# Designed miniproteins, single chains, continued (2): the designs that were tried, part 73

Each design is a single chain, and the fold is of that chain. pLDDT is the mean over its residues in the fold that is shown.

## One batch from the design tools (miniprotein)

Design m6689
Fold by ESMFold2-Fast:
Structure m6689 (fold): chain A 87 residues (1-87)
Amino acid sequence: SEAEELFEKGLEAFQQGDLESAKKYLEKALEIDPNYWKAWAALGQLYYAGGDLEKAAEYFAKAAEAAKDDPERQKAFEEAAKTLAAL
């Protein structure tokens, strides 16, 4: 899908250390498919790596919302968001 292709480009940019491009590709993936939980989770990881725990918690909460049809995954993202929000 278009969202999946943009997500893959975002991961490639992140691996190359281009955090600005990574963020833009992931945000574009979410404009195409707001339920693409992998892109929300990747943004959470990106902000966590950058030390922005508040934004990381926000994005993991969005990943949990997008992953409603996968209870195990939703629970994992809810737990990550709560843990980061408590720091």
Scores: mean pLDDT 87

Design m6690
Fold by ESMFold2-Fast:
Structure m6690 (fold): chain A 68 residues (1-68)
Amino acid sequence: MLSEEQREKVERALQKLVDQGLISEEAAKEVLELIEKGEYEKALEVLEREMGRTIGRAALHELKKVVE
């Protein structure tokens, strides 16, 4: 479970990816919900689907740094 501050930081990071056209708003919402549940493997699958394997993995690593 994320703190409110951690959730807000993840939402901002995901919004930057949406603004850059790298993921859809729906994919960003899916990733946020999966990270909130601690389902990082499924979050990675969504990110890899949207951005490709290398960029998706890098994005998940940065999102994990935001939460810890």
Scores: mean pLDDT 82

Design m6691
Fold by ESMFold2-Fast:
Structure m6691 (fold): chain A 61 residues (1-61)
Amino acid sequence: MRKEAIKNAIEKLKEKGFSLEEIAYLLHQAGYTDEEIAELLGVTPEQVRELINKLKEKAKK
């Protein structure tokens, strides 16, 4: 994985108004682990799981 390219993509998504929950979910769909997403976003793996679950709960509406 190219960390620099992924970090740049995350920054652009933030500029476009994507939430941290949406970014975490997109990275998870792309095959990144909770640990890798945590490193990329500067959070814990537990927080990554919470972000993804929060987005899933919102999507159930």
Scores: mean pLDDT 78

Design m6692
Fold by ESMFold2-Fast:
Structure m6692 (fold): chain A 84 residues (1-84)
Amino acid sequence: MEEEERLRKALEAGAAAARRLAERLAEAVAAGPEAEREALAEVLRETARLAGEEEARLLAERAIAGAPPEWQPLVREAAEAALA
């Protein structure tokens, strides 16, 4: 059943992308804002390739909402660079 396999792969890709986004946010605490923007943009581009642009945008929106207010602008800039 191809539809079942497609759904499973999409869920796996989404979970992996969310985990990588969280990991990149944690790494950026040490590396600084520019490295954080580049790492987040890379993760979002990979999410778009694996799960599609809609899923990547949803993850970006949730990452922005979950980020500290001071960091929300750089997460948004990374999302715009990756998905625009």
Scores: mean pLDDT 68

Design m6693
Fold by ESMFold2-Fast:
Structure m6693 (fold): chain A 60 residues (1-60)
Amino acid sequence: SLEEEIKRLEEELKRVESKYANLEALLQKHPDDKDVKDALEQTKRELSEIKRKLEELLKK
């Protein structure tokens, strides 16, 4: 159901947001760390994807 999909995406969003915040903190300490930058870019993409899916479901 729509509600189940929304709940699942909200849970995923929370986890990915926590990961993103931790990576941002690491990047602040090591601004030229390629591994951290790559991880941040991947996490940003995942965050954006989850938010997009959530928005799409909410518009229905």
Scores: mean pLDDT 83

Design m6694
Fold by ESMFold2-Fast:
Structure m6694 (fold): chain A 83 residues (1-83)
Amino acid sequence: MAEEEARLRRRIEALEELAKAVKDNSPFDTIREALRRLAEALGLPDAVADELVSFLKENPSQRKAVAKALEQAIEDLRRRLEA
């Protein structure tokens, strides 16, 4: 169970970093770095980070919606960690 908790904690930290960067309207290089860390924490290819950066560049009005979705994912993972 320690390995499961460590995995969840890493995902939560990566999601929190990404959510903060999106909410603070950080430069895309900062958002890309946060997405790269999230992809690493999820065991996903770097291409996923590239696709999400492209989406945010094309849909700047959706930043608040994306940030809220990330915050909801963080709360869900926190509940799983504490359960």
Scores: mean pLDDT 77

Design m6695
Fold by ESMFold2-Fast:
Structure m6695 (fold): chain A 71 residues (1-71)
Amino acid sequence: SEAIEHAEKALEAAKAGDTEAALKHAEKAIRLSPNPEAREHLFEAGRALRAGDIEEAIEHLEKAIELLRES
């Protein structure tokens, strides 16, 4: 799934401290995701990334990936 691929790339970028890349991949994952619960976590990850709350962003990205794998 392209949504999972972009969510995973967002997670790796966030862990690396690349906020710009993390945001771009999270936005792509949102557009590609049909799962509203996963989309909510991707939105929260984006909000946390913009606020500099990297740990919170990682938690939301991991939850989004989990939900996307179950869809």
Scores: mean pLDDT 87

Design m6696
Fold by ESMFold2-Fast:
Structure m6696 (fold): chain A 58 residues (1-58)
Amino acid sequence: MTLADLLRLAVADPRAPEAADAAGQVGDRLVEALAAGDAATLAEIRAAMAEAGLELEL
């Protein structure tokens, strides 16, 4: 399951328990990517947010 899949799952039904788990996993990966300077992972999260209709805060 990709980061994009996890984020889509989190926003598709935000009240489902799977959505909470998916959101937590995306959050953990975002924090690790920021700490490591992993531009590829950050770009994947950004693209997934755009596809989910979420506003990107830069």
Scores: mean pLDDT 69

Design m6697
Fold by ESMFold2-Fast:
Structure m6697 (fold): chain A 103 residues (1-103)
Amino acid sequence: SPAEAARVRIVILFTERLAELRAAAPELSPAELIARLNELFEEVLAEIEADPTISPEVKARIRAIIEATRAELEANPDASADELFDIALAGFEEIVAVLEAEV
């Protein structure tokens, strides 16, 4: 389905970019890591928004998840890299669950 194709594409994008961020994390401050994680979610959102096969309702739900995840990351400026990655992964798992429900 179009939703399944979108889900696969988003999972690949997030997984590859997250691996790059994990490799870079020892050289990043928490603020820099938060900024890069927020950039990754902007890339995910842009991909979702650009897909005409994803319903407006699904796009709205994903926007809400991304905004909540960004707020949680920004609320934790003293968090460890592992804690920031756990927050990002939790938000991404919610996005994947929304896309999987549309199969």
Scores: mean pLDDT 86

Design m6698
Fold by ESMFold2-Fast:
Structure m6698 (fold): chain A 62 residues (1-62)
Amino acid sequence: SLEEKAEKFVERLKEIYNLSEEVAEEIKKLLLEEKYDEAAELIKKETGLNVSGETLKEILEQ
């Protein structure tokens, strides 16, 4: 499901980049709301990863 994929994706980001619980929860919320561009901007701000909303959609919906 989208929820399980979003949870696993965010947990991995949290482990690699040492994200706070608050940031991890916000990214998960944006992904579950299908706000992929906003999620990508937050990921870039917090991790430095230059990922697009289109790429996030592909990862979570495939």
Scores: mean pLDDT 84

Design m6699
Fold by ESMFold2-Fast:
Structure m6699 (fold): chain A 57 residues (1-57)
Amino acid sequence: MEELIEKAKEAEELIKNNPLSEEQWKEIKEEAIEVTGTTTFNEEVAKVIAEKIKEIA
């Protein structure tokens, strides 16, 4: 549980050091939400976002 929250913070740090365009960031967030089946930012969504950012960065 806490590991997923930590990954979300790691994703934000990755953006800080490797900035993405606003469009890329929105696409990652939208896909993460659709994959998890939720409209709110939660631990599972955070995990998906972190993994996608890691692949880009």
Scores: mean pLDDT 63

Design m6700
Fold by ESMFold2-Fast:
Structure m6700 (fold): chain A 54 residues (1-54)
Amino acid sequence: MSDEELQEEVDRALALMAGNILRRQGESPEQIRERLIALGFSESLAEEVAALMA
């Protein structure tokens, strides 16, 4: 496993946790995407997580 792959797994786990919290608060997938980007996650990861929360 590369350091980049490990960092990707960590970022995905954190983004999924944040996405789940936002989803429980009633945020739409679009709002979840925007908030994850605002929290510093990559746009592609934010889009992936928002799609999973839809």
Scores: mean pLDDT 80

Design m6701
Fold by ESMFold2-Fast:
Structure m6701 (fold): chain A 114 residues (1-114)
Amino acid sequence: MIELTESGGGTFKEGDSVTLSSKASGGEVVMMGWYQQKPGELLKFVASISADGKKILYGEEYKGRFTISYDAAKQTAYLTMNNLKKEDTAVYYDFAVDAKGVFSFGEGVEVTVV
């Protein structure tokens, strides 16, 4: 079973940049990514990246301001959020997909923009 270890959450100011990280262990991953959960709202797809780095997808509202990257040597995905807005306040749930297509979700990273 894939285990995810997150970092980079906290309280930030409007206009700041933050990088969230998610490290996968316990097995081989083929894809990693992030979902956003705002209070009282549905989960929204933010971004995904394949383990070879060649396939990157973004949700429409996150294009340009958010960037996903992957370090294969560390099995770590990074989500960089530039020019933070109050509307970015959410829990960001990391996920990994294994070679069998099984999804694993992390505990989530809280980001508060003040």
Scores: mean pLDDT 88

Design m6702
Fold by ESMFold2-Fast:
Structure m6702 (fold): chain A 62 residues (1-62)
Amino acid sequence: MIDWEEVELALAEMYAATLVRAHPDKSPEEIAEEVKRILEKNGFSPEAIERAVETAKELAEK
C-alpha cells in the first residue's frame, strides 16, 4: 500500500519544480518563500514544506 506521506513529499517537490520553471526571473529566495506560503495554506506537513523549499532553492540556484 502506498504511504500517503511519501506521496505528499513527492507532490510538494513536483510543485516546487513547477513553480521554479514557471518563474525563471524570480530569485531562489522569492521562489522558496512562495512555495512555503502556498504549501502551508494547503495543509502540507512541515516536513513536506521544508523539502519543497530546499528543492526550489536548489533548482532556482543557477
Scores: mean pLDDT 77

Design m6703
Fold by ESMFold2-Fast:
Structure m6703 (fold): chain A 80 residues (1-80)
Amino acid sequence: SAEEQEKALQILNELLEEARKLGEEYEQRLAAGEDPEEVLKEFAKRGIELLKKALSKMPESDKELREQLERMIREAEEAL
């Protein structure tokens, strides 16, 4: 439905904005001289949580987008 499509777009826009902020914080902490390995692990986990949050809000009717988010989460968790 149009309502479900609008909801999916809102969720994606929120995810993109949160990911942008997370990336800026990541770059700032690396520039501050924090341990790159520790920062990477922390931000990878925080990124996975953002994806999980997006998935939890995603309409069940949007199977393709939900499956894509599930794949991204799985691949990211396997890379940790």
Scores: mean pLDDT 85

Design m6705
Fold by ESMFold2-Fast:
Structure m6705 (fold): chain A 95 residues (1-95)
Amino acid sequence: SLKAALAAAIQATLAAAEAVADKVPEEYKSVYEQAVADLKKALADLEKGKVNFSEILSALSSLLLISQAVDSPELAAAAEALRAAVEALKEAEKK
């Protein structure tokens, strides 16, 4: 299922983001906390059959910025996989 793949990608991105929590610069702390909260909400919404692509994509952009700031290839890779999962589900829902 594309929704199951999206849920798995969100979980992987959350795990990678939590692994770098202690390395997030103070200037990005609120952006990081908002992105993590938004992905946790998106995961809960998916369990209820709801998808907010704009919220996921906003959180994704924030986490890609943080991956560069903390030099985390793992977070960058997880975020790119999440972007691919979002794009795949959006393409499927166009039809």
Scores: mean pLDDT 86

Design m6706
Fold by ESMFold2-Fast:
Structure m6706 (fold): chain A 67 residues (1-67)
Amino acid sequence: MPEEELEKEVTVSLALMYAALGKLFEKQGNLKEAAEMYLKAAELLEEVDPELAEELRKKAEELLKKA
């Protein structure tokens, strides 16, 4: 397995960073920006952790409804 393991670790790390940014924006009341960060995290996690990706997408949808 040349790159698959490294790519997976990098993808998860990036997704966690986007999720953390989403939390930061949510804390600041920037709901649209928070939703965008959660959607980016969900996209990255779609193939690696689809359950977590779904949770993040649902959270982003809730935030977008509040705008």
Scores: mean pLDDT 79

Design m6707
Fold by ESMFold2-Fast:
Structure m6707 (fold): chain A 88 residues (1-88)
Amino acid sequence: MYPESIEERTELLVELLKEVFNLSEKVEKIVREVIKEVLEYLEKNPDATGEEIVKLIKEKVKELAKEYGVSEEEKKQLEEVLSLLIGK
């Protein structure tokens, strides 16, 4: 998998989530970064389990939620949305 493929897949998934969930700019930025991180992790770790991916999503959402100053409710929504998207 090439870096451009990860960026393209990230943008496609973000666009779909914007259409379905009407994401705010902060939520959109967090979703984009988390999806990119997950896809990069999967490229480096093709045998990664769904549990590892869910943990990565939760930890990254926690980090970015603190950085962007999102609410606890937005953080929970982010974890749920991204977990559904990854779905294993």
Scores: mean pLDDT 73

Design m6708
Fold by ESMFold2-Fast:
Structure m6708 (fold): chain A 60 residues (1-60)
Amino acid sequence: SEYVGKDAKEVAKELGAQGYYVRIEPATSDKEALIAQYAKQPNAVIIYSEDGVVKDVVFL
């Protein structure tokens, strides 16, 4: 992904400026539970990070 390896806060700022509802969550988080939690939030994006670095990005 184009975001993997980048600073999570900078990616969140960029996506937030584009109108996304952005959440930064630890890469060890329960992805299924978080997707269920934010699935009905318009323009939701979950950034999974480790030590401030993007490991995955999920657009909902």
Scores: mean pLDDT 83

Design m6709
Fold by ESMFold2-Fast:
Structure m6709 (fold): chain A 66 residues (1-66)
Amino acid sequence: SELEKKIEELRKEYDETVKKLVEEVRKAREKGDLNDPEAQKKIAELALKATEIQKEIAKLFKEKAA
């Protein structure tokens, strides 16, 4: 169904966002720049995006159950 496809696409976007988040944290640690404001901002933006995707997935699951 359309809802199932949307949920699957959001799941893939979530997985990609988490991979980017992990990569940014890894880069910051390797550079010793974990306290760098630019690195922290990028990590925070990715974490926020992941949270928003999870919320959207939850909404679609509720719609699918109805």
Scores: mean pLDDT 81

Design m6710
Fold by ESMFold2-Fast:
Order: sequence, then structure tokens, then C-alpha cells
Structure m6710 (fold): chain A 55 residues (1-55)
Amino acid sequence: SEKEEYRKLLEKGLEEAKKKGDKERVELLEKMLEVIDNSPSLEEMAKKILELLSE
């Protein structure tokens, strides 16, 4: 599913951010993963991710 593919991309990004010690990016990516896991639809997920990126 598209949700599963986005999850995989974010997980890969999270591992890279952890290797680089980029704490701010780690926190952002962890929040994005939580949004994906807790969002019942792609539309709701996209809305919440956009809100995270704007703050």
C-alpha cells in the first residue's frame, strides 16, 4: 500500500538521521512515523504530515 511504502521511506530516513546524530531530524521523522501509524487514511496522514513540516 502507499502508506506502507511511505513508512519504509521514513524508516530509512530515520536510520540515516540516527547514524548522523541529527537529533532534530530524528524527532521529526519519529513524529511522522507516529502520524502514519495512527492515521486511519492516507488523506488524514498527509494532512498531519504537512502540519508537522510547517512547524
Scores: mean pLDDT 76

Design m6711
Fold by ESMFold2-Fast:
Structure m6711 (fold): chain A 63 residues (1-63)
Amino acid sequence: MITVEDVKEAAKKAGIELSDEQAENIARAARLFGLTKEQVEDIIRKAKSLEELERLLVRAYLA
């Protein structure tokens, strides 16, 4: 199960700056959508901005 720390670390590696609240919201959404840690890390790497990251998370849930 993905944690807030996992989200922060993946975002840092991808060059995306997240606030604590943004990281918490992403981790919560990933858990609600049933996404694995690997899936969330892949989505964060593909995202070029926080807005794109949010769009990709929603698309992963719908797929």
Scores: mean pLDDT 76

Design m6712
Fold by ESMFold2-Fast:
Structure m6712 (fold): chain A 60 residues (1-60)
Amino acid sequence: SSEEEAVRYARETADGLGLSEEQREEVVEHALELARRGASVDEVKREAHRLASRLRREQE
């Protein structure tokens, strides 16, 4: 399902960027909310990556 794909992508993206467990949870929740609202897979992926990148920058 689009929800399962969103969660998987969000986890992979967060792990790839070395985010904390708390930050990873935020990315997963955001991606899941977008998927549930009917956002496209491409939009979910872009927004998940955008949030993950922002959280990584804040950590630095």
Scores: mean pLDDT 84

Design m6713
Fold by ESMFold2-Fast:
Formats: structure tokens, C-alpha cells, sequence
Structure m6713 (fold): chain A 100 residues (1-100)
């Protein structure tokens, strides 16, 4: 259905944003990535990749509590969707914040 295609596109775009955040971990660029991730979440609030991207960008800005909340949301959604790889990624990012 059209809705499934739109969700797939949003997830792919979220993964692209997450990849770019890892390549450009600058606080200046992180603010732009937050805007992009939030826009993707307006289209699909269940996008695991968009929540992971939001969390990573917030982490780069030192907004650790907000980053943790985004990762916890991504973890919950990944588990609900059966995405074991994304769930592990979210768990590792949460652990990284808790070690700070």
C-alpha cells in the first residue's frame, strides 16, 4: 500500500541522515540533522532510523537526556518491529550515555 511505501522511504531517509551524522559529527551540522530528523518524524513517528538520528544529533550537542529519550523510543519501536540490529544499536547508544 502507499502507506507502506511512505514508511519505507522515511526509514531509508532516516538511515541516510544517521550515516551523515556519523561522517560529520560537528555541533553546527548536528543542529541541521535534528531539523531533518524531526521533519521525518512528522511524516512517520514510528521511524526507528529517524529516532536514532535524532538521538545521535542530540548526543553531539551534549543534550544527553534528550538523546537518551530518543534512543529509548527507537529501542521500543525496533523491538515492536522485530528489528534486532536497530534494537542493539539503540541499546549500545543508551549504554554510551549512561557511562558519561
Amino acid sequence: MKEEIEKEITEALGRMVLSLIKKYPDKKDAKKFIELAEKLLEENPESVAAWLALGEAKYILGEYEEAREAYEKALRLAREQGDEIAAEEAEENIKKIEEE
Scores: mean pLDDT 83

Design m6714
Fold by ESMFold2-Fast:
Structure m6714 (fold): chain A 77 residues (1-77)
Amino acid sequence: MIEELIRKAEEAFKKGNYEEAISYYEQALKVADEKGDLVARTRALILLAKVYEKMGDTEKAEQYRAEAERLAEEINA
């Protein structure tokens, strides 16, 4: 389930295991995409951006934030 993957990612993030957190969030993104769950996909993208920002990867953080913003506009259209 997407919620279980997000929970595992959040636990890894709190422990400072950013690589593990990214892996779980990317898995959640893939499952959300397969199910067409735009809300869950947007949430996973925002959380990925947050992890990359904490790692100092500003470029990837910006890319994930931009994609989340695009999906949020699509949901609200």
Scores: mean pLDDT 83

Design m6715
Fold by ESMFold2-Fast:
Structure m6715 (fold): chain A 70 residues (1-70)
Amino acid sequence: SQEEIKEEALKKIKELLEQYKEGKITPDELVEEIIKIFEEMREKGASQEQLDEVKKEFTEYATKIIEEIE
């Protein structure tokens, strides 16, 4: 379902952002993995609305992490 595709993508994105915050992955690795997640969503038949929602959620989480980095 569209909801399952979205939930799986968001789970993976949150895990990647936590790894990035902990210094376990590089910025380039983060970008590559995020691109792969969006490509997987498209291959699974995610709608444009679902893709846009996941992009919005990703941007929100990434912004919060950047703002909290001292």
Scores: mean pLDDT 79

Design m6716
Fold by ESMFold2-Fast:
Structure m6716 (fold): chain A 65 residues (1-65)
Amino acid sequence: PSEKGVYHLDTKITGGSLQGLVEAQAGIKVEKGSNDEIVEQLNKHPDVEKAEKLDENNFLVVLKT
């Protein structure tokens, strides 16, 4: 069961790039940057409840419903 608006993104699939996963899976457009900068952009986005780095390859993104 997928919780609505909850995404667990694993950058090992993309060779370390969070940007492509965020845009493809969560539908949120972000500017180019490091994975840490992308997490900062997501936390400032009006449609994002929170974004959190779990480890070097795993990120949690929660969208506002």
Scores: mean pLDDT 76

Design m6717
Fold by ESMFold2-Fast:
Structure m6717 (fold): chain A 99 residues (1-99)
Amino acid sequence: MEPVVASEPTITKIGENTAMVGLTITGVQSLDEAVEAIAKALGVEVVSRSEPREILDYTAFSVKLKGFVPELGAEAELLIVVLYDPETRTATAFGFAKK
């Protein structure tokens, strides 16, 4: 059994050039594990990430990713916000992809 598990990503096209992205990762022990799991689940590469912040007992940060998004039929840039809960070791990731 893998200690880090990503949900199936929900990718919803909301415009000709834009899609909403959401997924959850469980068993996360570090922010780096969350970022790697997100990139792997979406099949994209990590470009950059922000400094983490504490918000309502979550660790919040953003990740910029880049890769092919099948729902858009093209290479896209993704901006994903990650909320990490250290009590449950769960990262909730949501954001947008734009070509």
Scores: mean pLDDT 84

Design m6718
Fold by ESMFold2-Fast:
Structure m6718 (fold): chain A 78 residues (1-78)
Amino acid sequence: MLALLKEGNQLYEEGKEYFKKGDYEKAAEAFTRASDLYLQAGENLMASHALEKAGEAYERLGDTEKAKELYEKAKKLR
């Protein structure tokens, strides 16, 4: 459990760094991986936040359909 949260938090922070640098593809990848680890740990709220950030990254990439999918998935976890 603690290992999943630690790895999820690390990926979430890496995603934030990539997003800040404008590397939206790597940001989306890091945030989706963080979300998967948070879900495995039972942390639905944290997973929801990570999916919202991944959606924002996909919007920046112009993939509006993927962004909508991730926002809807995030909403269902709250």
Scores: mean pLDDT 86

Design m6719
Fold by ESMFold2-Fast:
Structure m6719 (fold): chain A 58 residues (1-58)
Amino acid sequence: MTDEAIRATEARGQSYAPVVKKTNELIEKENVKSLDEMAQISQQVADEYQQQQKQQQQ
């Protein structure tokens, strides 16, 4: 994802920018070049974010 995607998420009032930033950082740290691996990382970060949201809404 790009910086524009982060700003668009923030503009919609969704607290999703930290998830996008974390996903990009993990891709860079692991030197992921495969689209399949990027998709797996994105899915994992999304699942973790969903779990955190469920805990906060208790």
Scores: mean pLDDT 63

Design m6720
Fold by ESMFold2-Fast:
Structure m6720 (fold): chain A 84 residues (1-84)
Amino acid sequence: HMTLEDAKKIAEELVKRGKITEEQANELISTFYSAQKKAEILRLMGKEEEAEKVYKDGVQAFRDKLRALGVSEEELDELIEKYS
């Protein structure tokens, strides 16, 4: 379970390590936040299966975007374990 706060901490640490820019971090967090909000709205509407899919797709997109920016799977897993 990855929260918006967890995603922010991961992105901030990657900026400190020089792996991504602050602009890239802000874009990633904005996209993740939008997916989280959509999932919450779907849950409030009783669309639990759709909410879960949107949440999982959002987490996967966050991971895929970081990997595309040159963050290794090992480094990403390290940060997720540390902050989640």
Scores: mean pLDDT 84

Design m6722
Fold by ESMFold2-Fast:
Structure m6722 (fold): chain A 67 residues (1-67)
Amino acid sequence: LLRPLTPEQLARAQRLIDEYRRMFDEFEKELDELVEKGEISPAEAERLKAVRYMALNLLAVGEILEL
């Protein structure tokens, strides 16, 4: 059901994946800083990381499917 990607679409998909990875890395860093400050628990940080990871993966897949 997924349409095959052209080389140009694959290159664009890779750039989108890299951008979403960078957004996730920044989010993880921010949560780690909040844990260090005692503003959230480590368990809350892990839950938020999991939810964010899932959301970013779904967004990336959606963008790739629209290519």
Scores: mean pLDDT 77

Design m6723
Fold by ESMFold2-Fast:
Structure m6723 (fold): chain A 57 residues (1-57)
Amino acid sequence: AHFEQGQAAFHAGDYDAAIAHFEAALAEDPNGPQATSARAGLAEARRAKAEGLAPMT
């Protein structure tokens, strides 16, 4: 399932894959039992990616 793949990718630090899987999970069932968790995971993955891609000064 896409939600579990998103969680695994997030824990591995692969935020691009995590974002893709959480988006796919929400696209398949936006009102499913994991939808709230998928939205939270997507928000966290997007934030982590943005912070991780900050230019080094």
Scores: mean pLDDT 75

Design m6724
Fold by ESMFold2-Fast:
Parts: sequence; structure tokens; C-alpha cells
Structure m6724 (fold): chain A 68 residues (1-68)
Amino acid sequence: SAKELKEELKEMIEQIKKLIDLGEYELAIDVAKKALKLAKSKIPLLGEEGKKFVEEIEELLKEAEEKL
């Protein structure tokens, strides 16, 4: 369901943030890329909120890549 998918994406985002805080940039990038693929593939189901997930994940991916 969309609700379950949104919770999974929120959990992945929280995991990416924790990995960045720990200096685990390569792992953060891997999780962010997986989350981004999931969010982008499900935009028709997630609607406008899905676009916000994509934006947040892309920002976190950029942060992790810049800190490598």
C-alpha cells in the first residue's frame, strides 16, 4: 500500500541521515540510490508526497557524495 511504502521510505531516509552522521558516506550513497529508485518507480502511487521524498533523498545523496 502507499502508506506502507511511505513508512519504508521514511525509514530509509532516517537510515541515510544516520550513516552520514557516522561518516559512512559510501553506505549512505548506496542506501540513497536504492531509496531514490524505489521512490521514482512509485511516483504514480505516491503522488505529490512521492516527489517530496525524491527531492529529500536527492539532497541527502548529494551531501554524502560531496563529503567523500
Scores: mean pLDDT 85

Design m6725
Fold by ESMFold2-Fast:
Structure m6725 (fold): chain A 65 residues (1-65)
Amino acid sequence: DLVAQAEAAVAANPDSALAHRALGIAYMKAGEPEKAVEYFQKALELRPDDPEIRKLLEEAQKLAG
C-alpha cells in the first residue's frame, strides 16, 4: 500500500529526491530498513546537502545493522 504509492511516485519522476525519500520512508514503515537505506542513498545523491535525508539515512543504517 504505502510502498506501492511511493514506488508509483518514483516511477513518475525517477530523478526526484523527494520521491526517493518517500519510498525510503515507506520501507522504514514496512520494516525493511535495508531497502530504506538504498532509497535514502539515492535521494541524497540527488540532493546531497539535505539534512533531513541525511538523518533518515543514518536512522535506516542503524536499523539495517
Scores: mean pLDDT 84

